# Designed miniproteins, single chains, part 83

Each design is a single chain, and the fold is of that chain. pLDDT is the mean over its residues in the fold that is shown.

## One batch from the design tools (miniprotein)

Design m2870
Fold by ESMFold2-Fast:
Structure m2870 (fold): chain A 85 residues (1-85)
Amino acid sequence: MPSKEELFQRAQELIEELKRLADEYLEVAKKNNLNPIEVGIQLGRIQSTIDWLQHLIDTNAPNDQIEQAIQMGEDLKERLKKLIS
């Protein structure tokens, strides 16, 4: 079972990865003239996930809650990678 310290480190790394993927997605969206409303919705989902992960770190949330949020963020990360490839 991961420690609190390991979960915080994973969550911080995931936040930084999601920020990079958001920037890459925005570049792909502009290049391919994607619908601006749909782009806004996806960027909003990414930001909400980042904000939630940061909130759990800041509030020293239970390990299981942090782990679940990391799993949700990893799923979002994989979906974004497919959108930009």
Scores: mean pLDDT 87

Design m2871
Fold by ESMFold2-Fast:
Structure m2871 (fold): chain A 76 residues (1-76)
Amino acid sequence: SSKEAMDKARPLILENIRKVILSMSREEQEALLEQVEEEIAFLREQLPKVPELAEELERQIEMLEEIKKLIEEALK
């Protein structure tokens, strides 16, 4: 299990993602937002269908929701 290591690295990963998003054009940010929203919707639909992967899918959804917030902040 890499949960502990990933939880510790998460703030650094999100800060790096934030910097990348801020370096993007508005068009690229809008395209990324659509892709992230589609991926979140897909994973949420899969979550009840694959209980053996629920913990991993929930972690991915949480990360994508944080990324979505960063994109929305950049698009202000």
Scores: mean pLDDT 83

Design m2872
Fold by ESMFold2-Fast:
Structure m2872 (fold): chain A 75 residues (1-75)
Amino acid sequence: SLEEELYKIIYEKLEKEDPELVKKFEEVNAKLKEMLENWDETPQEEKEKVWNEYKALLKQLLPKMKEIYNELLEK
């Protein structure tokens, strides 16, 4: 779909510009998925730590993704 193609372009550009940031985000997303599967068994402190890591990475990623998206729209 058009949305899937757009997401792929944004992701590929982001990965080329900041591969370490993308890798960090993928690692935290993997941790979140594991926590969702074991939600009731995961300590609250660990949930808060992973959530804080996720929020910190989102604050870095979202502005960059928006910039890439806006550049694509300006064409």
Scores: mean pLDDT 80

Design m2873
Fold by ESMFold2-Fast:
Structure m2873 (fold): chain A 74 residues (1-74)
Amino acid sequence: SAAARLTEVLRLVHEFARLVSEKAPKEEQLAVLERALAAARDLLAGTDPASPLARQMRAIVDAMERRRAELEAE
């Protein structure tokens, strides 16, 4: 279901935030970020683009892409 898929995206986003707060290695942060990004993109692809869920997922994808670029530039 979309709700279960959303729960998984949010779980991965929270895991990424935890790794950042614990100053985990860059490679570990990137690995979780890539999983979150893939899950969010998959959910977005199957979601009505006019829905509030699609807007939320686009915001999450944009934020994760920005964080990935920042980490890769270090």
Scores: mean pLDDT 85

Design m2874
Fold by ESMFold2-Fast:
Structure m2874 (fold): chain A 114 residues (1-114)
Amino acid sequence: SPPSLEEEHELAIKQILDLSEDDTPEQIEADKAAIEELKANPPKSVEELIEKLKELLEKLKSPSIRALVSYVISLLEEDKIEEALEFIEKVKEKAPEELIPILETLIEILKPFA
């Protein structure tokens, strides 16, 4: 059987958390700055959100945050906005403290579209 969305989320969370073990503080700070720039110039539609997140991927240095944003884009392209928010919240529950500000900023960016 194909994996359920719940199983896909659990596998993605595990992959992101595994990748987070190799993230450097310098990579996390750079990615935090890039995501704060997106928050400062917020997208006006879901289509613009997807475009800006794809542009963000080209700038992201942390393997964990890059994997997270890539998975979020895939959910948004399937019109699964509420599921994308739930996914980030689940990652936040298990994530290292250093990633929490980035995850909170991403939630703030996505929340108006849910």
Scores: mean pLDDT 87

Design m2875
Fold by ESMFold2-Fast:
Parts: sequence; structure tokens; C-alpha cells
Structure m2875 (fold): chain A 85 residues (1-85)
Amino acid sequence: MRSLETLLLERGVYLTIEKNGSPEEQAEARARRAALDQQILDYWESHDRAQIKADIQRWYGRTLADSVLEENVRSLEETVALLRA
């Protein structure tokens, strides 16, 4: 599996397209995101919130503001909630 860092970057791109793209772009982005979400879900279930936040901060060189870290963790949490629905 790729690092969570890589998955977060790719997922962010597809989430943006899914929200703002054309119907065709949204369909493609949704399929791509679903595959990434599966890998992210597995990671989320293996780590607690504090650990995930620490990992994100570490991979981004610990230069991220706490608000940015929380935003990234919250995005993962929202994805996990949708996948568990």
C-alpha cells in the first residue's frame, strides 16, 4: 500500500472533482476515490485519531498548523463514517 500521505493527496483531488466536476468527471472521480477510501478505511481502523494526526504531521514535516491537521483528520473521519453507513 502507498503511504497515507499519497492516499490523502490523491483522495483530495478526486473529492474536489466529485464536488465540482461535470457529471462525467464526478462518476470517474467517485470510482477512483472509492478504491482510495478502502485503503484509508483500513488504515483508520488500525490507528486512533491522535496517532493518525501525528503520522500526518510527521509526513508533512511538522510544519502544518494544527487547524490543517484537524482538517485532514476530520476529512478521514467523514470518509470513514460514509464507508460505514
Scores: mean pLDDT 75

Design m2876
Fold by ESMFold2-Fast:
Structure m2876 (fold): chain A 83 residues (1-83)
Amino acid sequence: EEQRRLYFELERYAKEKLKPIFSKTASKDEKEFSRLLGELISRMVRLGLPKEEIKRTIDYLVELAKKDPKKAIQEARRLLEEL
């Protein structure tokens, strides 16, 4: 229950941070990044990583997505492979 609650809290946190960056009619890259970020959050929660560490990872990837969505997708994939 706590892991499920933590996942939804972090997913909401990520969605709020992406809201000013991604349009309502999100591009293919925007959709792919959002999917990868959700998967990454899920895996980090399942691995028992601290909430603040997961938030720092979200912040890092969101800032990267603001500058270069393709690089953010590549970085999210790299992190998923290392987990």
Scores: mean pLDDT 80

Design m2877
Fold by ESMFold2-Fast:
Structure m2877 (fold): chain A 93 residues (1-93)
Amino acid sequence: MVRVRLVVETAAPVSADQVAGAAAYGVIAVAGATVTGISATAEGRRGVAEVEAEPPPGLTAEELARAAAEGARRFLRDAAGLEVLSVEAEAEA
């Protein structure tokens, strides 16, 4: 099991649901991992998600973090219509 922490900064206010959806999209749809737990918070233009996930065989924690960040950026831009200023993801095994 790997824990992924995602931090997003947006040009307009973001909701906890948008941050959770962004993190889940990156971890599930981009990385192909199974989510076992998710929590998200948002305050103004900053969101934080913590995801517990089981990566697919051969995927490293660093690759999972990169996929989570890329997926989150795509979700916030394309599904939520938000300009993303930064996305940072860290994964620990």
Scores: mean pLDDT 84

Design m2878
Fold by ESMFold2-Fast:
Structure m2878 (fold): chain A 98 residues (1-98)
Amino acid sequence: MLEENIKKWKQEAEKALENGDYKKAADSYMKIGYQYFLLKKYEEAVRWFELAAENYIKAKDYKGAARAYYNLSRALEQMGDPRAEEYKKKAEEYEKKA
């Protein structure tokens, strides 16, 4: 079930990118990142949240970017990675831009 959901959201993201819909692509990447987070696959979650943040920024959806960086920070925190505080600060900066 989880693998099927990830495949579906990857296809949705690819279609969104083909249509220039960066916000929809980022929404799909957030769902993928969150599923990896629930599986405690934090390194994978970090990668997908980073892709989500990049695409929210391209869409000028700064609230989306803030949410993605916040989730990225939380995944890094679970890994004991000191970069967690840096990405939490990025989330706060993008929240102010929204």
Scores: mean pLDDT 88

Design m2879
Fold by ESMFold2-Fast:
Structure m2879 (fold): chain A 112 residues (1-112)
Amino acid sequence: MEKEKKLLHAIEVADEVMQKLVDEYRAKHGGTLTLEQIEEILEAGKKAMLEAYPELDEEELERYREAIMEALRAKEAGDEEKAREYRRRAAEAAAKIFGLPLSVFLEALEAS
């Protein structure tokens, strides 16, 4: 419906912005992204999504971004349990942002 179309468009815009930054950083620095570069990419994606769909919950988008960054930091530190907990928090924030059941996001995380 119209809300789902706006959300899909916002996701596509954010994905395009994030992919351009990934390609730029990889061209300049090689294939592996740093946590600082990933943080900048996620922040740019959040801003692009809010510009495309201003009615989205900015607080939940920031919670999602923070949870993803904490999960990545925990994984880099070898803390698999902490990384799993933060991935779950990211899924909960995404469920609230997109108005979909939490199970959809948990299934997607299991598939990746």
Scores: mean pLDDT 76

Design m2880
Fold by ESMFold2-Fast:
Structure m2880 (fold): chain A 70 residues (1-70)
Amino acid sequence: MKVATIKLSGEFGAAEAEKLKAQMEALKAAGYTEIVLDMSDLTSLGEAGFAAMDYASDLGLDVTTVGGSL
């Protein structure tokens, strides 16, 4: 399986969620099946972050998180 790691940092808001969704779409188009979200440098992840993870499921991507909490 093809897996990509995306590093998140700072505060994750609506604008960051839209960028993440765009990255997920690009990774899906490139043949990736799983995304690992590295949250070790993330200060907050609100409802926008959860919505982006739900969107990944709609794209058929599996999402795993490391280095933080939801």
Scores: mean pLDDT 77

Design m2881
Fold by ESMFold2-Fast:
Structure m2881 (fold): chain A 91 residues (1-91)
Amino acid sequence: AFSVVREENIKTVEEVEEALKKALELGADALYLELSEASEEEKKKIQELALKTMKEHGMAVAVGSLDTTEEEIDPEYAEEYEKRLKELREK
């Protein structure tokens, strides 16, 4: 079984950075971030932070928002997330 941390009502890039740090300190295998409000530019920055964290630390990071379109999803972020999920399933 893998460990998941869930953080809801995320509104700012700074709150995302704090959630990432907290999950890493707890040794979580995955972090789920639910965005309550974010601009397209903030969503891009958040996906960049998630991608960097996944590459550097091996933690899976899911970023959820009800208003996120397919065009707003960074392809590199999506590929890294799928790779990390596969690794967790094999763990």
Scores: mean pLDDT 75

Design m2882
Fold by ESMFold2-Fast:
Structure m2882 (fold): chain A 95 residues (1-95)
Amino acid sequence: EEERRKRAIELLREARELAEEAGKLSPLAEDFQKVAELAEQGIKNLELGYVSGAIASAEMAALLADQAAKLASPEVAEILERTRELLREAIELAK
């Protein structure tokens, strides 16, 4: 359980970093910044033990990443799809 929570936090950090990377490859960074913000909020909630809050933040981040990927270039879309996968894995580990 302790190991699962630590892994979920690590996946959220990796998702945040990928969202930041996607933002650097796009001239419009607003959606990517929001995904990174939501992933960071999920990390903070897990560190404080607010599991339901962390899950909600990660679910919103995953939904936004999916929506942004549909409008992005193929290269950026691939990064956002990987971001979504990490967010969903973190959600399952946090449960």
Scores: mean pLDDT 79

Design m2883
Fold by ESMFold2-Fast:
Structure m2883 (fold): chain A 83 residues (1-83)
Amino acid sequence: SARERAAAHLRENALNLSVPEEVIDRLVAFVLEHVPDEVERADLEAVDSEGVTLGLRRRGASEDPRDRELVFVPWSELPAALA
């Protein structure tokens, strides 16, 4: 599905940025549970003490870097990694 492609892209991007795997698993779970099916790409834009910022691209979005929805997710709202 598009969400599965977005989640896979996010995992690869976050691994390349040396994000801990526990955090990556939580981000992937968030995308799979909460991001709409029409989103085909998710990028990790920022990580801070308050939470994470994700850049989401929907199917049919332009190639313009600004044609991206920024979503802030507080740490308290990220799912726990599935055991």
Scores: mean pLDDT 75

Design m2884
Fold by ESMFold2-Fast:
Structure m2884 (fold): chain A 92 residues (1-92)
Amino acid sequence: IKLKVRIVDVEAEVVSDTVGVVRVRFEGPLTDEDLRALKELAEEVAKRFPGFKSVSAERVSDTEAEIRLTFANKASVETALKAVESELKKFM
């Protein structure tokens, strides 16, 4: 996947037993294409873990996006977050 803007920060957080969030900060304004690429990458990674339900990616500011991962069970949330975080850090 090719991003048009460089990632400068990636933070992962467990929000609940079924939801994890990855926050991504970019060097400059992200495009709708970057947002789609983030969602596709996160879904490709997350779908490999048991109980995968959904991925969403939303713009929270001109330079920040938030990826939400939803699972049927808590065990997969932490592992999938780590995997998505590691994959995104390759673009820093």
Scores: mean pLDDT 83

Design m2885
Fold by ESMFold2-Fast:
Structure m2885 (fold): chain A 69 residues (1-69)
Amino acid sequence: SIEEEYKKKLKELVEKYLPEIQATVDKSNQAIVEGNEEEAAKYDAQAKKLVDTLNKEQKRIEEEFKRKK
């Protein structure tokens, strides 16, 4: 069904981006522990960009499913 295809694509999207987001957040946290606020801010900004990309791709999938039926 369309709902099963939609859920599968969302799962694949999350599995693709979640590890990269987590690794970037971990680097930000490490920089905080080391007292490097500028480096922490850079990794935090990178993590936010990855989340924004994930949200945009999720929206594209939603639009694709509107077009299919």
Scores: mean pLDDT 82

Design m2886
Fold by ESMFold2-Fast:
Structure m2886 (fold): chain A 115 residues (1-115)
Amino acid sequence: AIVVTESGGGTVPEGGSVRLSGKVTGIDLATSSVGWSRQRPGEGAVGLAAIANGEVGVGPEVAGRATISVDTAANTAYLDLRDLRREDTATYYVNVTSDDNKRIATGNGAQLTVV
């Protein structure tokens, strides 16, 4: 089974920065697609950034403020967010998909509150 554990949220001031982490077990991130999404209260989930097939994509909600990376030795995905806005208040999730698209997983999320 794939297990995803997101962390690194909490309460952060507007204009600050945060690193969100997603530790993954049961699959190697070097051979998987990984993305970050978020869900604000009362809204659907929105994809923010992804690494798939060696390509990096960043969505318009966080363009110019986000960096996605993977530490393959630690099997951990990171999302670095800068210039935080109140609208960045959300629960953040790592989404992992195996290279054969047969295994997909996400965790319980990391809560970020921008004040």
Scores: mean pLDDT 88

Design m2887
Fold by ESMFold2-Fast:
Structure m2887 (fold): chain A 96 residues (1-96)
Amino acid sequence: SIALSREEAEAALRAAEEAFEEALEAYEAGDVRKAASHLTAGELLLALAATSGDPEIMARAAELLEETAERLAELGYDEEAERLRRLAEWFRRKAE
């Protein structure tokens, strides 16, 4: 497997944050297909960041997922929110 450096993982985290913001904007606009695409891109970027093995990166990924899940739940996307909360718990465990 490819292992990212800390700097590459930090760049992937920033890209994931941008992808999740684009997903939330698309959900708010009712473009569910576009939103799902951006949400998947963000999740993939976090999976790449996880290859760094850095506990600080894992903790920041968990926080981003938790914040995004809360905003998805507020928009009524409860299944997507629950999926991200489960992923956040995985990152929290890896940060320990």
Scores: mean pLDDT 90

Design m2888
Fold by ESMFold2-Fast:
Structure m2888 (fold): chain A 80 residues (1-80)
Amino acid sequence: SPEEVFKLEMDLGALYLSFAVLKVSYEKGGNKEEILKQLEKILAQLRDLLARSTDPEVKAEIQRLIAEVEEFIEKVKKEI
């Protein structure tokens, strides 16, 4: 439905923004344990979004963001 497509696009955009905010927080010396917790939450939400997506291009975009978030989680873990 148009509402489902719109919500999917809005949810993906919100997750991009949330990830960008966490990266900025990390660079400014924010609490690494809290940042890690929020990154894990974003990762779970991205995986749910991937399961709901049918468009191959959208799936590929979500999978790329998942990989970026996973890489950043590993970076943060090494500094705790």
Scores: mean pLDDT 86

Design m2889
Fold by ESMFold2-Fast:
Structure m2889 (fold): chain A 90 residues (1-90)
Amino acid sequence: SGSNRSTVNSMVTSFTSTVRTVRNSPPVTRYSTVSNSVRNMFNTMRSNGMSTRNVSTFYFNVMVVVNTHFEEVVSNKLHSFMSKQMKEMM
């Protein structure tokens, strides 16, 4: 629905803002802050009963943000974490 798509767009925007905020932080701080943000967002999507399509759209967009803004070591750890969160929603 339009409301669910709007929610996904807002969550991606919020996630991108969080990534920008921690861009200059140490790797451990970047990982902990971003992984907590992802966990909270997946919990919100699960609570709202969001469609698989909308969850997949969110997952794809946040993977792109992580790969764009973080070095390979941090992005690989976050990708593994996000994949686990996605699996727990299914």
Scores: mean pLDDT 78

Design m2890
Fold by ESMFold2-Fast:
Structure m2890 (fold): chain A 55 residues (1-55)
Amino acid sequence: MEEILKVMEEINKKLVEEQKYLAKYTDDFNKFLEESRKLTEKARQEIIKKAKEIR
């Protein structure tokens, strides 16, 4: 009986670990998207500023 409980516990543990892994991957991707958006905004503003100053 204890063996069955152990198996169930292991399955549950592995499922949680897989969810964590997927969450991490999604988080990294979202961070990349946010960074890309911010970079584009900053680049746009900097180009406008520097275009006026560049000689």
Scores: mean pLDDT 77

Design m2891
Fold by ESMFold2-Fast:
Structure m2891 (fold): chain A 91 residues (1-91)
Amino acid sequence: EPSAEAKEAYEKLMEELAKLAGVDASTEEGREKLIEMVRIAQEEVNYALETGDWEAARKRAEEAGALKIYEYLVELYKKLKEEEEKKAKAE
């Protein structure tokens, strides 16, 4: 059901995140490690969005070894929020 565009975007994102995390995405072990780090980082971002506790989420991501991916996702969310504010989506 994912579109070809979504699949291509996902593949490019994983490649960039692998570089950021210092993980070798060309190996099976590296890919598994990257997927786990991304999953942990996403869970912590969701936790922070639900609770407002960004410090606890960051600490948990750091303890899990996913800090760099977590920081990347947090910056992405900040950019999305800034775009939302500019568009005045509060209609």
Scores: mean pLDDT 75

Design m2892
Fold by ESMFold2-Fast:
Structure m2892 (fold): chain A 83 residues (1-83)
Amino acid sequence: EKKKEAVKLLQEASRYLREAFETRDPEAFERVKEILRKIKKYLSPEAQKKIDELLEQADTADFREQLRLFVEALSIAVKELSK
């Protein structure tokens, strides 16, 4: 079911985000972006728009700001899926 797959993707994105923070591995950062793009398909159009804006900002942001933006994107997805 869509909700269950989206929750699994959320958990994976959270793990990769933590890994990126700890290791500063660019592969982990790219993984977070990929998963967030997949998650947005399971969300409302309003949530998709907000996540797209955050991902665009992350592309030009420094490491610390990327982490903050990814956390915000995950928070939006969690709120939508926690119904």
Scores: mean pLDDT 78

Design m2893
Fold by ESMFold2-Fast:
Formats: structure tokens, sequence, C-alpha cells
Structure m2893 (fold): chain A 66 residues (1-66)
């Protein structure tokens, strides 16, 4: 387990927290972080939230719905 793997877990945690603090608002994420978006969506769906994800050419728009 590398330090980089620990940082990836923190990025997912931070994205989940940002989405929970911005319910109903679109959060823009870089398309390079697509895997982190999928992991965050999985966490939120397991907690009973609905998440909207829209893919654009260079960005991902993520919205947390109650």
Amino acid sequence: VSSEDLLKDEVVKNLVEELKNNVGKEITVDSKDKQNVYKAVSVLQNEGYQVSVKFEENKILVTLIK
C-alpha cells in the first residue's frame, strides 16, 4: 500500500463530503477523476441517496439528490 493509495481514498471521502454539503447543486469534477466519481456515487447510493451524473467532453457534472 503506497501513500498515493491513501490519498486516493481521501479524495473520494472529500468528494462525498462536498456533495453532502451541496445537496441539489451541480459539482464540477475533472473527467480525469471519473473513477473517484464512480466510487463516491457508490458510497452515496449505499447510504440511500440518489445521484445525477452528466458527462461532458472535459468535465463531469455531479448532483446529489435527496
Scores: mean pLDDT 75

Design m2894
Fold by ESMFold2-Fast:
Structure m2894 (fold): chain A 90 residues (1-90)
Amino acid sequence: MSPAEAVARAVAGGLAGIREGTGELLRRGIAAALAGVGLGYELQLLGLLPKDFDFSKAAAKFPVPETAEEAIAEAEAAVAELDRIVRAAS
């Protein structure tokens, strides 16, 4: 997965969880979206993501699964991949 794709997936899936999830799913969606943005900024600092990368635009164009549960699961997997990329580059 490319860094740009992983950021888009993490933010898009997290936002879907916020819009469609309740209780624990809402909390997980918030956590995934925040992690995606935070790790995306770290990738910009590392030169692995463009400085002008539009997080909102990338997330809006990224296809998400129909259910909040699947969207959050994909977002959490993308966050894990982003964390792996950042740690490898640090």
Scores: mean pLDDT 84

Design m2895
Fold by ESMFold2-Fast:
Structure m2895 (fold): chain A 119 residues (1-119)
Amino acid sequence: LKDKALAALDAAIKLLQAQIKKEQEKLKEAQKAGDAAEAQKHQQDLDDLQSMLKEMQALRDIVASTDDPAIIQAAYDYAVATIDYVKAHEAGDRRQAGRAASRMVGHRLRILGLLLDQE
């Protein structure tokens, strides 16, 4: 399970890094075109992706240092939901992206609860 969770987190991190580069390029293109609405959308998407990347990196460090199967399973579920979200968002599938985002919220709350219980 731990190896599977670490692999999923590493995959999510790489996907987020690749998507950040694509959104940076789209932002530059929107700015060159003078499309303020499109530029604002891509800036918001960049901010969201960068926040997700920081969370995935922090969670990867937690999983690497823990033997708690509940934390490892919740981290795996969160990483998979994050991958689904990024792929749906890139595909322009707002409905699937919304569903994945909802799953991410649930898994994130579960992880926070488990981490608080360690104290």
Scores: mean pLDDT 85

Design m2896
Fold by ESMFold2-Fast:
Structure m2896 (fold): chain A 85 residues (1-85)
Amino acid sequence: MVLLYENGKLVKKLEPGEEFIVDTSKKYYLATGEKSYKVLINGKEVLTLPANSFVKIENGKLTNPLTGKSVEVKDGDKISFEEVE
């Protein structure tokens, strides 16, 4: 389960394989719980988040603030998570 925050508010608990659509006018925060997840943009794996980690989506970028790694995102991009075994 990944927690989706939009502009500082918890809006959804995302299950593995569940998609949300990016609106680049908004700021997102995505937090993992006890499990690690692969992050997919439009069905393509872009990074792996360990347990108890997070990423931000703002200004057209998905960034892990702990590592500084980022990938570009666009309006209408579909973000999903797959559990790592």
Scores: mean pLDDT 81

Design m2897
Fold by ESMFold2-Fast:
Structure m2897 (fold): chain A 100 residues (1-100)
Amino acid sequence: SMEKEKEITKLMFRALSLLSSVWLTLTIMKKRLQAGQPVPDALVAEFRADAAALRSTISQLQSLARQQNDQDLLALAQRLQEELDRLAAEGDKLEAQNKA
């Protein structure tokens, strides 16, 4: 249905926007630490909030993909999940480094 297509499209754009925000925040954290500057708690909180929002959006995409029997969307959601897990692990490593 057109309604479900619009919902999937909106979730896709939201996932890409959140992924971009996670990448940006992670990049700023890396640059600050490389310059010997501390990472502000607010920036860490933003990273965690965006990562959590992305995880929720991916879960919604996976649910819709299963409901629609859309294997391409399911595969894409899985790739987004793998990338998020990689970025989250890197973020956790940088947060630990910042506290040392």
Scores: mean pLDDT 88

Design m2898
Fold by ESMFold2-Fast:
Structure m2898 (fold): chain A 97 residues (1-97)
Amino acid sequence: MAEVKVTVRGGTQADVRVTFDVEPGTELKIEVKVEGAPGQTVGRVHVEVRSLGEAKVVDFKEEVRGATLASGPTLDVTVRVRPGERVEIEFAGAAAA
């Protein structure tokens, strides 16, 4: 079983699309966490799973705390996932500097 965690923190004002390119037969747990202070705008998180064969999402958890979701430009990230791997992705602060 593979585990993936996506965390988006306040200040990320773009939508985030994460595509997991998963090896066939992988059982996948996905956790999405969106964190922000009240009144902070955070982009929406979209998760897509792709596989060249059968992959199964056995658990999907999403938590949104304190943030207002907004639409904006999409950031696309593709991550390869193998059986038994643990992958963490964090988007923190779209610092325009």
Scores: mean pLDDT 65

Design m2899
Fold by ESMFold2-Fast:
Structure m2899 (fold): chain A 100 residues (1-100)
Amino acid sequence: ELFERLRELGVPDEVIAGLEEVYQLLKDKRYIPALEKLAELGSKTAKKLLENFSDAYLQVYFATLIRDLGVEETFEILVSVTVKELGYDVETPYKSIDFL
């Protein structure tokens, strides 16, 4: 599973705990707090999204993405982007998503 693979890659426990919080926020449809948490963890992509787009736009964007892909696939994409930006080499079997 994803979190077991992240532990094997040496991702710190505090980052994994933060990603678990992000998953819960996505399930609760709290997409802006989820992006804020990813940015707090070090995601340059999440920070850029929050800086360049309105909260209303991002809320609709991620609601649409989760409608089309599901919460688990959307979460795995966000995790892979975040941990790669933190310097961890995670396998990313997903197609490149145009985040706007």
Scores: mean pLDDT 80

Design m2900
Fold by ESMFold2-Fast:
Structure m2900 (fold): chain A 82 residues (1-82)
Amino acid sequence: DEKKKNIIIEFLELIDPEDEEVKKLIEKLKKSTDLDEILELTREYFRSLGFSDEQADEVVKIIKESETLEELLEKLKELLSK
């Protein structure tokens, strides 16, 4: 799903656009056409930031449920604040 992939890429560019690991992740996401692979790569990125398996699973769920970048950002802020 190109729309979902673009939302994830825009989100990653917003949070840390100068990080080499973020740049590598974005490059991998741009080359992938498999949504499950895109979601797993994103999950592993959040794990690398210190998120637990449970927290990373919740992030992936929020991404799956979000239709826009704005919705994704709102739901992630709620997750991190509560």
Scores: mean pLDDT 77

Design m2901
Fold by ESMFold2-Fast:
Structure m2901 (fold): chain A 91 residues (1-91)
Amino acid sequence: MSSTKQKLVNIALGLYEKSTGVKVSEESLNELRLALLNPNASNETIVKALVKFANEVKNKEAIQYLKNELLKVPEIAEEAEKAVQELNSVL
């Protein structure tokens, strides 16, 4: 697994932990799982799946967690900025 992909997997696990008890669609869960498990998935694909998951959760703490963690990953700085802008529109 790439270093970047490992960071994104760790972010997904933390986001899931902060989203425990919130019902998320099977579509969003499957999209995130497939993005994380596919070795050929782009960083953009994974980030989009994380944003979609967070938008369904609509939990302020989970959204803030995702925003903060994505901005710490320099390899996805452009994708992270776009994701943060989209997440800010949900809060």
Scores: mean pLDDT 78

Design m2902
Fold by ESMFold2-Fast:
Structure m2902 (fold): chain A 61 residues (1-61)
Amino acid sequence: GALEEEVRRLSGGRETLSQEEAAAVLMELFGLSRDEALKIVRAAGRETFSIAELVELMLSL
């Protein structure tokens, strides 16, 4: 879907994202502060995110 494609675009072709990289995508797409984005990402209990996992996290917000 459009959200997955946008996440892939912002990920620069990465298959896996760190917590910091996932937080940066949340900041860009949702206008969140770094602290807010990191809290969300860390609360998910994952050290790394696939594109699909990050999209699922975003849809749960």
Scores: mean pLDDT 82

